# Designed miniproteins, single chains, continued (2), part 59

Each design is a single chain, and the fold is of that chain. pLDDT is the mean over its residues in the fold that is shown.

## One batch from the design tools (miniprotein)

Design m6025
Fold by ESMFold2-Fast:
Structure m6025 (fold): chain A 107 residues (1-107)
Amino acid sequence: MAEELIKKGEEAYRQENYEEALELYSEALSIALRENDLETALRAARNMVRVARKLGVPEEDLREAERLLREAERALREGNFQEARRKIQEAQGLVVGGVNQVKLQKE
């Protein structure tokens, strides 16, 4: 269940296992999108941004992801489910890309 993966991700985050937390939230997001549970998908994506900040992703990239997620929340409130899904997926791409860039720089 996407909710259980979010709970496991929150536990990993509390233990400062940020890479594990990111993997758990990413899996929760994928499941929520497949189930068309956009509220849970939005929550998982927001938690991914929080973890990415701890992993050292630049604030400029994180602010853009947060902007997309605010737009997704507005789209959900307006019943624009396709727009909300697209914005959540765009935010996920920025977070994953940012984390990959941080990992590349550590080598």
Scores: mean pLDDT 87

Design m6026
Fold by ESMFold2-Fast:
Structure m6026 (fold): chain A 76 residues (1-76)
Amino acid sequence: SLLEQTNQQAIDLVGQGMLLSQQTVDQALQGRDLVQQGYDLGAQTLLSLGDTVGAQGVRAQGKKAVAALDAKAAAM
């Protein structure tokens, strides 16, 4: 379904962002943005299903993931 395709897109974006974050500072910044986009897409998908609590959880995890990537990039 379109919903399953959108969920897979969100998973793929987070995975690609995490991979890029491990290479160079510039790629880490690109990876950070892809991770943020993936979590935002996941949260929007849950909101479209009426799952406000699940969307809040995904956004909270996204903030933690992005903050961790920003901290790693700053330490490079």
Scores: mean pLDDT 82

Design m6027
Fold by ESMFold2-Fast:
Parts: structure tokens; sequence; C-alpha cells
Structure m6027 (fold): chain A 67 residues (1-67)
């Protein structure tokens, strides 16, 4: 689903930032999350900020509860 893809991209971005700071566990997690995404999904969210990803997840969860 779009919600699952958005959540995966959000987590991947967090893990990549932690990996860049030397967190080896985050590096491994980022690799796993990256493998779960299609190139199309990666391209769609490439320019999104963490705040935008979080806002979209919140909105999508609210919409799923109502429909």
Amino acid sequence: SELEATETVFQLRLMKEMSAKGNEVAAQRAKELDASLTPEQKAKFAGWSLAELEARIRKAREEEVRG
C-alpha cells in the first residue's frame, strides 16, 4: 500500500542518517529497508523531507480509519 511504502521510506531515511553518523546497526537496517522498495517508490519520495513523510503517514492513517 502507499502508506506502507511511505512508512518504509521514512524509516529508510532515518536509518541512512544514523548510518552516516557511524551507526552500524542503522546501516544494516537501511540495507533491508532499501531492498523492500521499488526504484519507482524511491524516485517518488526522493525529494521529500522527514516532516513531509511523517505528515503524509499521519493523514493516510486517519483516512484508512474513516474508509
Scores: mean pLDDT 78

Design m6028
Fold by ESMFold2-Fast:
Structure m6028 (fold): chain A 75 residues (1-75)
Amino acid sequence: LSDKEIQAVQIVADAARGLSPEALPYINKVASAVLDGDEEKALKYIDEARKKGVLTEEQAKKLKEAVKEGIKILK
């Protein structure tokens, strides 16, 4: 991983701290999508986790902001 990729993944990981184990598969998909530069896909995974009740509305908002920040770093 490049320094930018490490930083982007770390931002997502930090936003995901304290989430339930059920959230981890979604967070892994989000991090992968961020590394691919695919903001839309990353946000869709967050929305899926929210719809399944795995994330609160506040947690989903925090993760969406982290995704946007990570994508900006990779540009």
Scores: mean pLDDT 82

Design m6029
Fold by ESMFold2-Fast:
Structure m6029 (fold): chain A 65 residues (1-65)
Amino acid sequence: SAARAAAEARLATLPEAKRKRLLAYNSWDPLAALKALEANGWDADAAIEAAMDAAIEQLKRAVGL
């Protein structure tokens, strides 16, 4: 997919550790990772923090907390 290739290219500009972490929190989907990064004003740390918060809330709902 051209969109996927473009997303992978844009994410490649990030430091490897941050790119891998952002991808991990977005099910290793470059398009989802790119959307998360854009939603957080291209602040990779903010995007990762938002994804972590979302994962914690999802876990709380799954266990009834």
Scores: mean pLDDT 80

Design m6030
Fold by ESMFold2-Fast:
Structure m6030 (fold): chain A 100 residues (1-100)
Amino acid sequence: SISDQINSVLNDNISQMQQQSQQWMTQIDGSNPIDQQIFQNQLNNQVQVIIGNIIDTGMQLYGYDSHGELVSDPSAQDILSSIVSQIQTTSQQIIQQFQS
């Protein structure tokens, strides 16, 4: 299903994010505030990339136009909004793990 395809892309991107973040954590000096700031900026940029990838996948599968506007199915818009919300929640949890 379309939902299954979007969830597959979501899970893949989240898994890659977690692996990259774990590797970055082994390379930074946790006592250095400059290194912490650089890490947080990189993590935030990766989160935005994941959100963009999911939105693009959803637009392709549900038939949105070139401006990202829904052609005629409001349920598809609601599903994508829900998934974006889930990504934002998950990304906040990932960020919190690295602030601890």
Scores: mean pLDDT 68

Design m6031
Fold by ESMFold2-Fast:
Structure m6031 (fold): chain A 68 residues (1-68)
Amino acid sequence: SMSMLEEVKRTGENGLKAAEISATSGRAAIHELEELKEEAEKNGDEETVRVAEEYIKKLKEKVAEQEK
């Protein structure tokens, strides 16, 4: 089974690739990462929370670029 950290990394990387084509796909990835971040916070997994926040930030920047 994939760890939560690996799921966050997979979702973030796939989301960044999708956001290059579609802002809607980027927003969907942000939503999924925010849910994974909340679950990681409940589990006290500070590393997974930090990685999720980094991907959310990158995705928000990519979505903003696509919506210009």
Scores: mean pLDDT 84

Design m6032
Fold by ESMFold2-Fast:
Structure m6032 (fold): chain A 90 residues (1-90)
Amino acid sequence: GEGVPRRNQDLGIEVPRSLLEKVVELLKKYPIRNGAQLLIVVNYLDPELQELLAPYSQYTRDLILAAAFDVVTKGLSLEEAAARYGIKLV
């Protein structure tokens, strides 16, 4: 969707900082440069990533993956990437 305003820190979903750090570390093992490569890793190549995300809803998984993707591909900090997607690190 487009044009829906969301606050980043006040209304974010809660995710352990260690979880996002581990997702980033797992993604760094693969030459991920675009979303198609990310989907291949998540769905077929990395069972640990699937296990880490299993407790979360599809909506939350998509946000965690988007944040981790920006850290890996754009060099954003965990805090900057989380804030972009409304994730509250705990």
Scores: mean pLDDT 78

Design m6033
Fold by ESMFold2-Fast:
Structure m6033 (fold): chain A 98 residues (1-98)
Amino acid sequence: SLEERLEEALERLGEARREGREEEARRLEAEVAELLMEILGMDPAASREELLAALREWLAELQKKNPEISQQSVDNAFALLEGLIDTLLAERARRAAA
């Protein structure tokens, strides 16, 4: 599933960053961003608030299906993915300005 692919990509990204593999980390950041856009169904017109609302709803459904997932894990995942959304929005703004 897209969620399983995102989890695997995030794990690999963390490992690449810890080992200082900058080129691999960059490729994995692009893969994570692409998967996140697909999972959230990003509309080119979507605001940051709409994307964060979609992320909150997705994480709430994930926790509902997997009760073993702690609230702390959900909060940590939200913070990480919010940072990635901010990176994606900055990239979109950069491309629009070019």
Scores: mean pLDDT 75

Design m6034
Fold by ESMFold2-Fast:
Structure m6034 (fold): chain A 63 residues (1-63)
Amino acid sequence: SHHAEGARNGIRAGEELLAAGDAAGAAVTFSYAVKEAEKAGDRELKERAERGLREAQAAGGTV
């Protein structure tokens, strides 16, 4: 679905931001991916996005 694609794109972008040291940008991006995964009804994508969000927040990112 469109929302599932949005979640996958958000997860990838969040991972790239974390790798670049942008924890704040990653947290915002993973938060978006969580919402898109929820709209898609995709529990696996939601869990992946939530793990990324927790990692970004642990690295000093906030949403």
Scores: mean pLDDT 87

Design m6035
Fold by ESMFold2-Fast:
Structure m6035 (fold): chain A 61 residues (1-61)
Amino acid sequence: MPLPSPEELYARVRAARTREERLAIMREWLRGLAAELGTELSDAEIEEMARALVDVFERRE
């Protein structure tokens, strides 16, 4: 499956009303990106990266 574009990802995260929803969107995207790049990431690594990205997003809004 093709990954959502960065613009589509940003729009989905921006439309999300809760931190949990933003984290869920980011986890799903990171898993897809890792698969597309042929990189294996653990659930713990995905969670850490998703949290860091959501924290950066929330600070910039």
Scores: mean pLDDT 76

Design m6036
Fold by ESMFold2-Fast:
Structure m6036 (fold): chain A 82 residues (1-82)
Amino acid sequence: KEKVLRAAEEVDRMVQAGESLEKIREKLEELGLSPEVQKDILRVAEALRSGKGTEEDLRALGRIQLMAEKGVSIAEAEAILA
């Protein structure tokens, strides 16, 4: 639970610092996240890295956090955040 929240916070921090997607992936692997959660976080990180980081992308990170914490699907997390 806390591991995924810290991972999302760390990824946001790394994106703001201009670190590569490769380093972000390495960090997620170090944190021991499931492959599904890693892929979802990396997709959001890629959008932020491309300079297309929007409020929608930040909400996507929040959805991933809720999905991991509560064990719910992305669709369910979207309903919770709406």
Scores: mean pLDDT 64

Design m6037
Fold by ESMFold2-Fast:
Order: C-alpha cells, then structure tokens, then sequence
Structure m6037 (fold): chain A 87 residues (1-87)
C-alpha cells in the first residue's frame, strides 16, 4: 500500500541519516535497523495505527540507542515520518 511504502521509505531515511552522522556506531545502528524493520513489518501486518507504530519505534530507540545525540536524531526522524505519513 502507499502508506506501507511511505513508512518503509521513512525508516530507511532515518537509518541513512544515522549511518551518515554516526559512522562509529555502525554495530548499534545495524541492531536498531533489524529491530525497526521487524517492528514496521509487524505493524503493517497487524494494521497498527501511525500513533501506535510511532510509540513502538520510540520505545526501541530508548532501549537500543545509548548515545543521547543519536537518540535525539532518531526520535526526530520518527516524528517527521509520522507527519509525512499523515499528510
């Protein structure tokens, strides 16, 4: 669906930004990528609301990302993704 494609594209954009800004955290970003992709696929399959998917992605960020600046960037990306999907 167009919504599913937009969500996946948004998550990839967040991950690309993290790799660009924090190349030293590649292992942490790869773990986050796997968890975020699994959560997005599950959320799409279960037809979760944008609000619920946003909350689940933020919870993963809080748990898996240790660097506070990287956490802020990832969190901001999730909020931007929500706005884009709702537009």
Amino acid sequence: SPRAEAIRAGVEAILDSLYLVFPEHKEEIEKFRKLAEEEVDRGIAENLSVDELRQRLIDIIKKEISDPVMRILAHSGVLALERAVRA
Scores: mean pLDDT 83

Design m6038
Fold by ESMFold2-Fast:
Structure m6038 (fold): chain A 100 residues (1-100)
Amino acid sequence: SALDLMDEAITLLEDAAEKAKEVRPALAALYEDMAKLLREEKKKYEAGELSPVEAAERFEKESTAKINELLAAGKISKEEAEEIKDFVEKLKKQIEELAK
């Protein structure tokens, strides 16, 4: 279920934002933005506008742009950026495997 994977990922991002908000506010804001992006791509998939793979690809592209912006601004570390990119890549691969 691609929808269940998207819902789980949204919950994990929202939980990560809540935990980070007092210690790493820029990282918390990134997690909140990513949760919002994934929620919008999920909505487009539910509306029949995108396949689940296309939704995951759009989420990866938009999230990577946000991550790279914050990294370039020195608001997150390289290690934080790589961890978040790994999370996005794992989600995309799980959705691609379900679509086969």
Scores: mean pLDDT 88

Design m6039
Fold by ESMFold2-Fast:
Structure m6039 (fold): chain A 89 residues (1-89)
Amino acid sequence: MLKEIAFTLEKMAEAAAKAEPGFVMRHEFVTGDGLKLSVSVTVSSAASAEAIANTLREAAEKLKKGEKKLNLSVEVDGGSVKVNLEEEP
């Protein structure tokens, strides 16, 4: 499961890195074991695209290492990314 989520985040990073200004992406996923992933992305510029892609890749690497709780956010040049992974209450 975590490796599949990590793969999804890596694909989202690739999409964000190639995105033009105005690109918006939102993804929510709940695993059968009660983990909730929430991702929100807004790309405003090339600088925001790079920062967003790097943050998504960092999240993917943490998941590959078995981390089950993430709260990563970056805001650059009017663009933003938020990645949250938590246990569903």
Scores: mean pLDDT 79

Design m6040
Fold by ESMFold2-Fast:
Structure m6040 (fold): chain A 85 residues (1-85)
Amino acid sequence: KLSKEQLEALITLAMAAMAAYVFLGPEAKEKVLEILSKGEAEVLTSKDPLAVLRDTLDKAKAVANATASAEEAKAFNAVLDKLEA
């Protein structure tokens, strides 16, 4: 049903969501999870799910930087940087 690229992107987004639950406070977590949920929906309909994944992770990092403490954002972004590598 799902392509291999769609499955890979969905698993990576789930890992990013877990990082948000572990590292981010309530306001930043809510906003980041909204971005990740939107990216998940786009992955399911996209012809380029890995490009959607990269864009979604970049947006999630930007939102964390804007809304979380510096320590929370650093920890969260370190996980997302490894997921992008």
Scores: mean pLDDT 86

Design m6041
Fold by ESMFold2-Fast:
Structure m6041 (fold): chain A 84 residues (1-84)
Amino acid sequence: KVPPDLSAYVDQVIDRYNLPRSIRPYLDGLAGRAINTDGMPIDDARRVIDAVARALSTVADTSAWPQVMAQIAGPTIAAVQAAA
């Protein structure tokens, strides 16, 4: 389950990068991973969500999102954790 403030941030990020609403389950899954699995502080989880959403906004084919998410989610979490 995504915390309410992080859920609101996901909405802001979708609007910021003009992403289709169909991205929402992927970003919610990423938020849940960052908070519940990787134990990230909410500000670090926000950085991960923003970076991944920005990367996905450059992907013209939305059917490629699961593959792109699989490639970048782990490295992005690791990079944010290293920078914290």
Scores: mean pLDDT 78

Design m6042
Fold by ESMFold2-Fast:
Structure m6042 (fold): chain A 68 residues (1-68)
Amino acid sequence: SDEEKLKQLLEELEKLRDEFRAMGYDEWAAVIEKAIESIKSIKDPKEGLARAETFLEAARLMLERARA
């Protein structure tokens, strides 16, 4: 279901937030936390899922750049 997929993507975003925080990238961790809050406020699970997918992709790219 869209709700179950959204829950899984939110958990992935929370893991990325924690990774950025562990690396000392507090500003990026705060951006991810704000995105999670925003996505959770979306009442339509399909819209929430689409936004979570887009942001997760961007956040993963930023993490790879931070590690390089």
Scores: mean pLDDT 83

Design m6043
Fold by ESMFold2-Fast:
Structure m6043 (fold): chain A 84 residues (1-84)
Amino acid sequence: MDYEAILKRFVEELDSYTPEQQKILITSLFGQLLPAEVYKMILEALKPIKLSEETIEEIRKKLEPWAPPEVMKAFEEWVKSQKE
């Protein structure tokens, strides 16, 4: 299964969605029970997209109950890239 190809297509299609639709789709992805490596790939693919503080907090809420420390660290590093 080629998660990188799927994520690239998903990110390309995000540009056709409204900010509200992007928020719903992105937060839904982080609500899934996926392998840690897939979440790191999602965070990498989302680097070009600037998200609101509210969307970032919703992602954090979905990850904190179940995500391993390596995923949380990658998420916090991604959050730092959102704040400049």
Scores: mean pLDDT 70

Design m6044
Fold by ESMFold2-Fast:
Structure m6044 (fold): chain A 98 residues (1-98)
Amino acid sequence: MNVEEIIKEIEKEIKESAKAGGGSASSPLLQEINELAKKLYEEKEEEKRLELLKKILELLIKMLEEKLKRAEEEGVDEEIIEEIEREIEELKKLLEEL
């Protein structure tokens, strides 16, 4: 997959995650991710784009880890918790491949 396709999937996951969580719990991290994504779209140098992508992935993982903690505290369904854990694992694997 190219970097642009990965970023679009990440942005989609973040937006869906924010909606599911009521939007408030991850709002500061989401703003930081959106700012980095904007910089990535404006960046022309491949090495700088990869650096920005890695930072976005790290922040997205952090956002999902905060969502997981909140879900556990709120006693949401085990299926939802397992889904969030799966998403975190997939993003960590993607970060290792970059």
Scores: mean pLDDT 71

Design m6045
Fold by ESMFold2-Fast:
Structure m6045 (fold): chain A 87 residues (1-87)
Amino acid sequence: MAAERLRRLLEKYLEEGGLPEEEQEEAEEALKELEPDRETLRRILREALERLKEKALARIKEENGPDAPELIAHLEAKYEELLKELE
């Protein structure tokens, strides 16, 4: 439960570039409850990034704008680099 809450909050944080104060407190509570080691945090962050990548790519493909191919390539490169850092 705490790990799932933390992943959801990290996913939202990464997607929106921040969290509301209430959700920041929820994330802090989840961290205190879970007390994750570095490897567990990396796993949770990786799962959040993978979900965000899939969501972002699906959105761009659905919107089918004139810059979609360039945005897809850019996001794939960005998430690839972030995920590689977590290995």
Scores: mean pLDDT 75

Design m6046
Fold by ESMFold2-Fast:
Parts: sequence; structure tokens; C-alpha cells
Structure m6046 (fold): chain A 97 residues (1-97)
Amino acid sequence: EEEERERFLEVNPDLKETIEKIAELSGIPKEEALDILYRISRGEDVEPKPEFIVAAIKLGDYALAAILLRRATPEQIEEVKKLLSPEEQKKFDELIK
């Protein structure tokens, strides 16, 4: 499975930059961020971490943020809101309506 994740990165070089930025913004390890994105790419039902959703919003990847928010519980949505600045909360409100 580690080799499958390595191949996933090799065929998607832009994804490596996205993972690095998410890890930096969220504090989630790169390996964990890679696993979440890999599982989402496979259509698997992945429980998104609030910090990962926040990182996607901060990156301006609103398509990824919307996908993650659709999978999030109400409790995770509340946690995301607490981690956002007032300006980021305005964008978040647009994504969850």
C-alpha cells in the first residue's frame, strides 16, 4: 500500500505540492494527508479531519473543501468554524449553504 501511494504521487506531481501545503497549514503529517487524498481519489468514504478542511479553505481549494465538508459530521463542521479567521468563515458559510 505504501508503494501504491508512492505511485499515486509519481503520476500526480501537482498533488505533492498540495500535500506539502496542507501538512504545513494543518500540522497533519504528509503521510496522513497523502492517505486521505489517496482514499478520496479511490471514492472511499473518508472521515475528514477538521484541520484538513481548514487547510483546503486556506489554500483556496474550495472544490476539495466542499468534498470534505459533504463527508464531515456536524461536530467536525463546528470545529472547522472555530479554526477559521472571520474572513475565512465568510467563505466557509458559502461552502456549507
Scores: mean pLDDT 74

Design m6047
Fold by ESMFold2-Fast:
Structure m6047 (fold): chain A 98 residues (1-98)
Amino acid sequence: MERIDEVIEKTQPFAEELLKSDEPTEEKMLKLLERVLELLREAGAPERVVEALREEHLRFARGEITSEEARERLLEVLRDEEHPISLDIRRELLEIAE
């Protein structure tokens, strides 16, 4: 199965192209999110996990929740997940310090 490292690697060229664009920051962030979500689906991430990532990011972007609250909600969604990509996402969220 594709791992989160491969998803990140595939996202880098798209992120670099977005940085060259004169689009608003909010639009760039949304485009980057959608690309990451597409790659996660291709890697076999459960739709429940993908939808939770989208929902919590949009709530954060709207100023409805903090980044910490978004992280806590995502960890709750990932609690019972056993798929390799879901476990990778959970690890990244637990290690977040950057």
Scores: mean pLDDT 72

Design m6048
Fold by ESMFold2-Fast:
Structure m6048 (fold): chain A 66 residues (1-66)
Amino acid sequence: MEDVAKGAEAAGKGEGGEDLERGARAAAQLANVSFESGLGGVIAAGKLGLTGERAARAAVQLAQRG
């Protein structure tokens, strides 16, 4: 959850790199989806301006829907 939150916050700032990749992998594992779907969920949660635990939960839910 912490890695997902950091990834979503990085995406919201327009940043990429290690935090975004780590968050995407964590979201994919928690949602039981592909890395691509996990990445999409993390980016979408970041674009919504969410932070912390709310960002992490939203990223996982969005990854599952995608």
Scores: mean pLDDT 78

Design m6049
Fold by ESMFold2-Fast:
Structure m6049 (fold): chain A 87 residues (1-87)
Amino acid sequence: LEEAIKEVEKALEEVKKSKDGREAAQIALKAIMVGLRATEDKEVILKLIGYALRVIGAMLDEKDSEKLKARAIEILEDALRLLKEEK
């Protein structure tokens, strides 16, 4: 879990530096998948799946790159907080 938290923190910084909202969303999805593989807690897994679906929904609905990037940042920050709380 500690290594997954570090990888998600790194991904969040990469998302913040991204100039393309779709690339940002893809980075966020990969980071959430790392979190999913690092936990065996069913409740945490279900919440992370929910965050992944939120990113996918944003990619389908949001055509503005800057807004998609902002949504990816928000969702990934929520996922990171969840992973840190399961310490």
Scores: mean pLDDT 80

Design m6050
Fold by ESMFold2-Fast:
Structure m6050 (fold): chain A 85 residues (1-85)
Amino acid sequence: NEKLAEETLKLGRELAEVLREAGLEETAERVLETFEKAAEYYAAGDISTGAAYESAGLLLVAEAGLEKPEITERANALIKKAKAA
């Protein structure tokens, strides 16, 4: 699903920006790379593998939020918006 891939990549970019603004540039790069992988698999029609990478990316964001609570509120708002669409 090309639309799912595009929406997933958009979320990954937005989450990576939250982490970069919080000073976590290396984690932001890992999150972006993980969501890019999720989007690649979704575009190829491999929904299970895409979902696994998306979950891994969300876990990286959640772990960053444990160290910097300001990330958690911003990330949760973006995730909620993406899942509502």
Scores: mean pLDDT 84

Design m6051
Fold by ESMFold2-Fast:
Structure m6051 (fold): chain A 85 residues (1-85)
Amino acid sequence: SALEARLAEMRARIEAAKKTGKGEAVMEEAVLELAREQGLDLAAVEVAIEGQRMLRAGAGQEAVIAYALAHSDPAMREQILAALA
């Protein structure tokens, strides 16, 4: 499908960028670009990207959850809490 082709293109772009140490930056750009194209909540996607950065930097899961709750609207907070149950 067109979406599968787009995802494959983005994966290839990320893999190429990893060779120059820019994999993270290109991955974040690709994820935000795809989220915008698909009409996803960009604020929620940005919170998810930062959560992954925190985990890679050695932050614990509790710290990532606290960050997500602090930077989410009430509806997203309810979804996060439901996912943790």
Scores: mean pLDDT 76

Design m6052
Fold by ESMFold2-Fast:
Structure m6052 (fold): chain A 55 residues (1-55)
Amino acid sequence: MLSPREELERLIAELRARGYTGLADFLEANAPYMSEEGLARAVEVVRELLAARAA
């Protein structure tokens, strides 16, 4: 994971793979309008969500 934007893109793909298509679509639509800080926060929230649901 290099940049917050790249990390978020990878996490969006993971959300889709796990069946969270609506959330993935929402994040993808919002990503172009997010600040660097907003992207970093989105990454953190999504990572927490996936971690909590995976294990």
Scores: mean pLDDT 77

Design m6053
Fold by ESMFold2-Fast:
Structure m6053 (fold): chain A 88 residues (1-88)
Amino acid sequence: MKELAEEMRKKHEEIKATSPSELEYQAKVLEELARLYEELGDPAMAEIARELARELRKAEEEGLDEEEVERRLEELAERKLREIKEKE
């Protein structure tokens, strides 16, 4: 876990420094989280993170307003969390 913690710290710094927009920054963070979840053996959480990242990427490409971006992310997150709770 030492190598993973160090890698994550450096990765967050690089993502923030190289991401000119807030949406791009958030999408990259979610993509990195998805990779970590897959490495930890949690493909369900990895898929949720990837879907959120895809929505942020689409919002950036379409030039959506902050309100529309927030609405789409909330709907997606609520849907995915509901699916997870149903399995419990």
Scores: mean pLDDT 70

Design m6054
Fold by ESMFold2-Fast:
Structure m6054 (fold): chain A 74 residues (1-74)
Amino acid sequence: SSELEKLKQGVETFLNLLKESLEARGYSKEQIIEILRTVGRSLVREMEREGLPQEEIEAVREVIEKFLEEVRKE
């Protein structure tokens, strides 16, 4: 759905902004990956706690994992 695509784009945009902020502050790639993974897990846990649809939770989880994999390749 259009709403699901906006959610995915929003999460990816947020992760990229956080990554850029951490890079600007001198964090290493390994530290950035750990921080982004922790933030992503916290987001997924809150979505689960609030009872959001499984499809949205799974989509966000996939966006986070794909983003982390791309960061690893840099």
Scores: mean pLDDT 88

Design m6055
Fold by ESMFold2-Fast:
Structure m6055 (fold): chain A 91 residues (1-91)
Amino acid sequence: MKELIERIKELTKEIIKLGKEHLGITEEEIEEELKKFEEVFGELSEVEKALVVARVVAGKILERGEEEAPKELIELLEELDKLAKELEELK
C-alpha cells in the first residue's frame, strides 16, 4: 500500500512538471483547486490531492486542445487513474 501511494506521489509531481512546461499551469491554479476541495471535504489524502491535480491538468488539456499535451503527460494521467482505482479496490 505505501509503495502504491509513493508511486501516485511521483506521478503527481511529474504531471505537475509537464503541465507547467507544456500547458502553462501555475502553482496558484493547483493551490486554488486544492483549497476548494479542502473547504468542502477537509484534509485531503495524497490520492485525493493527486486526483485534484489530474482534474486541473485534464481541464487545461480540454481548454487548449489535446494537441498541446505531450503523449507522456496523457500516459501519466492514465496511469494515475489506474493506480487510484487500484487503491480504491484495496480500500
Scores: mean pLDDT 79

Design m6056
Fold by ESMFold2-Fast:
Structure m6056 (fold): chain A 104 residues (1-104)
Amino acid sequence: MREQMQALRDEVLKTASTSDQDNLDGARRMIEGLLGKPLPFVPKTLAEAKEALEELRKELEKEIEFSPDQEEVWQEALNATDSRELLSLLQTFGVLYAEEKGRK
C-alpha cells in the first residue's frame, strides 16, 4: 500500500480549500429557501452543510412525510462527497418537494 489514503485525504482537503465556498453558499441558499428562514450559522465545509441538512429535515418532517423518491435523493445528499454533488442533489430534492407540496 503506497500511502494512497494520505494522498486521497490531501486531495480532498485541497479541493475543499480551493473552490467549495460558492457551492456551499448555493447549498445554504437552497436550505434557507426550504426552511423559510436563515440558518443560525454559515456552512464553511461539506460536513457543516450536512449538519444544516439535519436541521432542515426536522422542520420538513413536521409538514410532510417524505416520499420514497425524496428519501432516496436525501440519502444521496447525505452521502455526497463534494459540494457540487450536494448542491445538485439539493436542487433535485427542492423540485420533488415543490411538486409534492403543490399536489397537497
Scores: mean pLDDT 70

Design m6057
Fold by ESMFold2-Fast:
Structure m6057 (fold): chain A 67 residues (1-67)
Amino acid sequence: MSAEEHGRAAIDAAIEALALANLGEKDSPEYKEARAKAEEAAEKALAQDPNNPLAQAALEILRAAEE
């Protein structure tokens, strides 16, 4: 899987986590799984390309989900 594919997966999972947070489901298993998936995918993308903008965007979305 390419850095771009990992970055895209990270964004998709981060958006899912943000949607669950907006529904008040931060304590749900689904929210925790979506966050973990996004963080893992972002880490893999950054390991292949440290300047990957998709991975960086995903981490910013995850930060917004925690607020």
Scores: mean pLDDT 82

Design m6058
Fold by ESMFold2-Fast:
Structure m6058 (fold): chain A 74 residues (1-74)
Amino acid sequence: PLSREELLEFVRENKDKPLTVRLRRLPDGRVLVAVQVDGAEPQTYVTVLPSEEEAEELVEEILKIAPNAKVVRL
């Protein structure tokens, strides 16, 4: 829960910058979510969520804060 909230705080602090959200499904069913800030100092925040459903929920919350963020599935 804390790592998810920290990621959302990072998104809020960087919402006016170009953001890319990268999702990668891990072999055990967990999903790695990375938020990268483009066009600023190189910053990336990474979290791991236990399911695709939780990852999609996080993406929806990120897009509510930063609607112009790019979403890339790897």
Scores: mean pLDDT 78

Design m6059
Fold by ESMFold2-Fast:
Structure m6059 (fold): chain A 87 residues (1-87)
Amino acid sequence: DELWESLSEEERKLLIELGELAAELRKRIAEEGMSEEKRKALEEAFRLAYEGINTGDRSLLEKALELLREVGAPEELIEIVEELIEL
């Protein structure tokens, strides 16, 4: 597992939290409904966040943060991505 092997303990904990929150959000989207545009933007934000962690590219994390703010993602998700940028 390339991603996991390269990460610090702090990064691993945040990645687990990100994954858990992503799963919870997907469940809420399925139950409550969400526009196709917002759904695609959320999936793109998660993709950018994971890629940014894997590559150490903070600009990808910043792009993820921008998309999450734009679609009105939960504050907890925004905080996790902000913490990842600070590492």
Scores: mean pLDDT 73

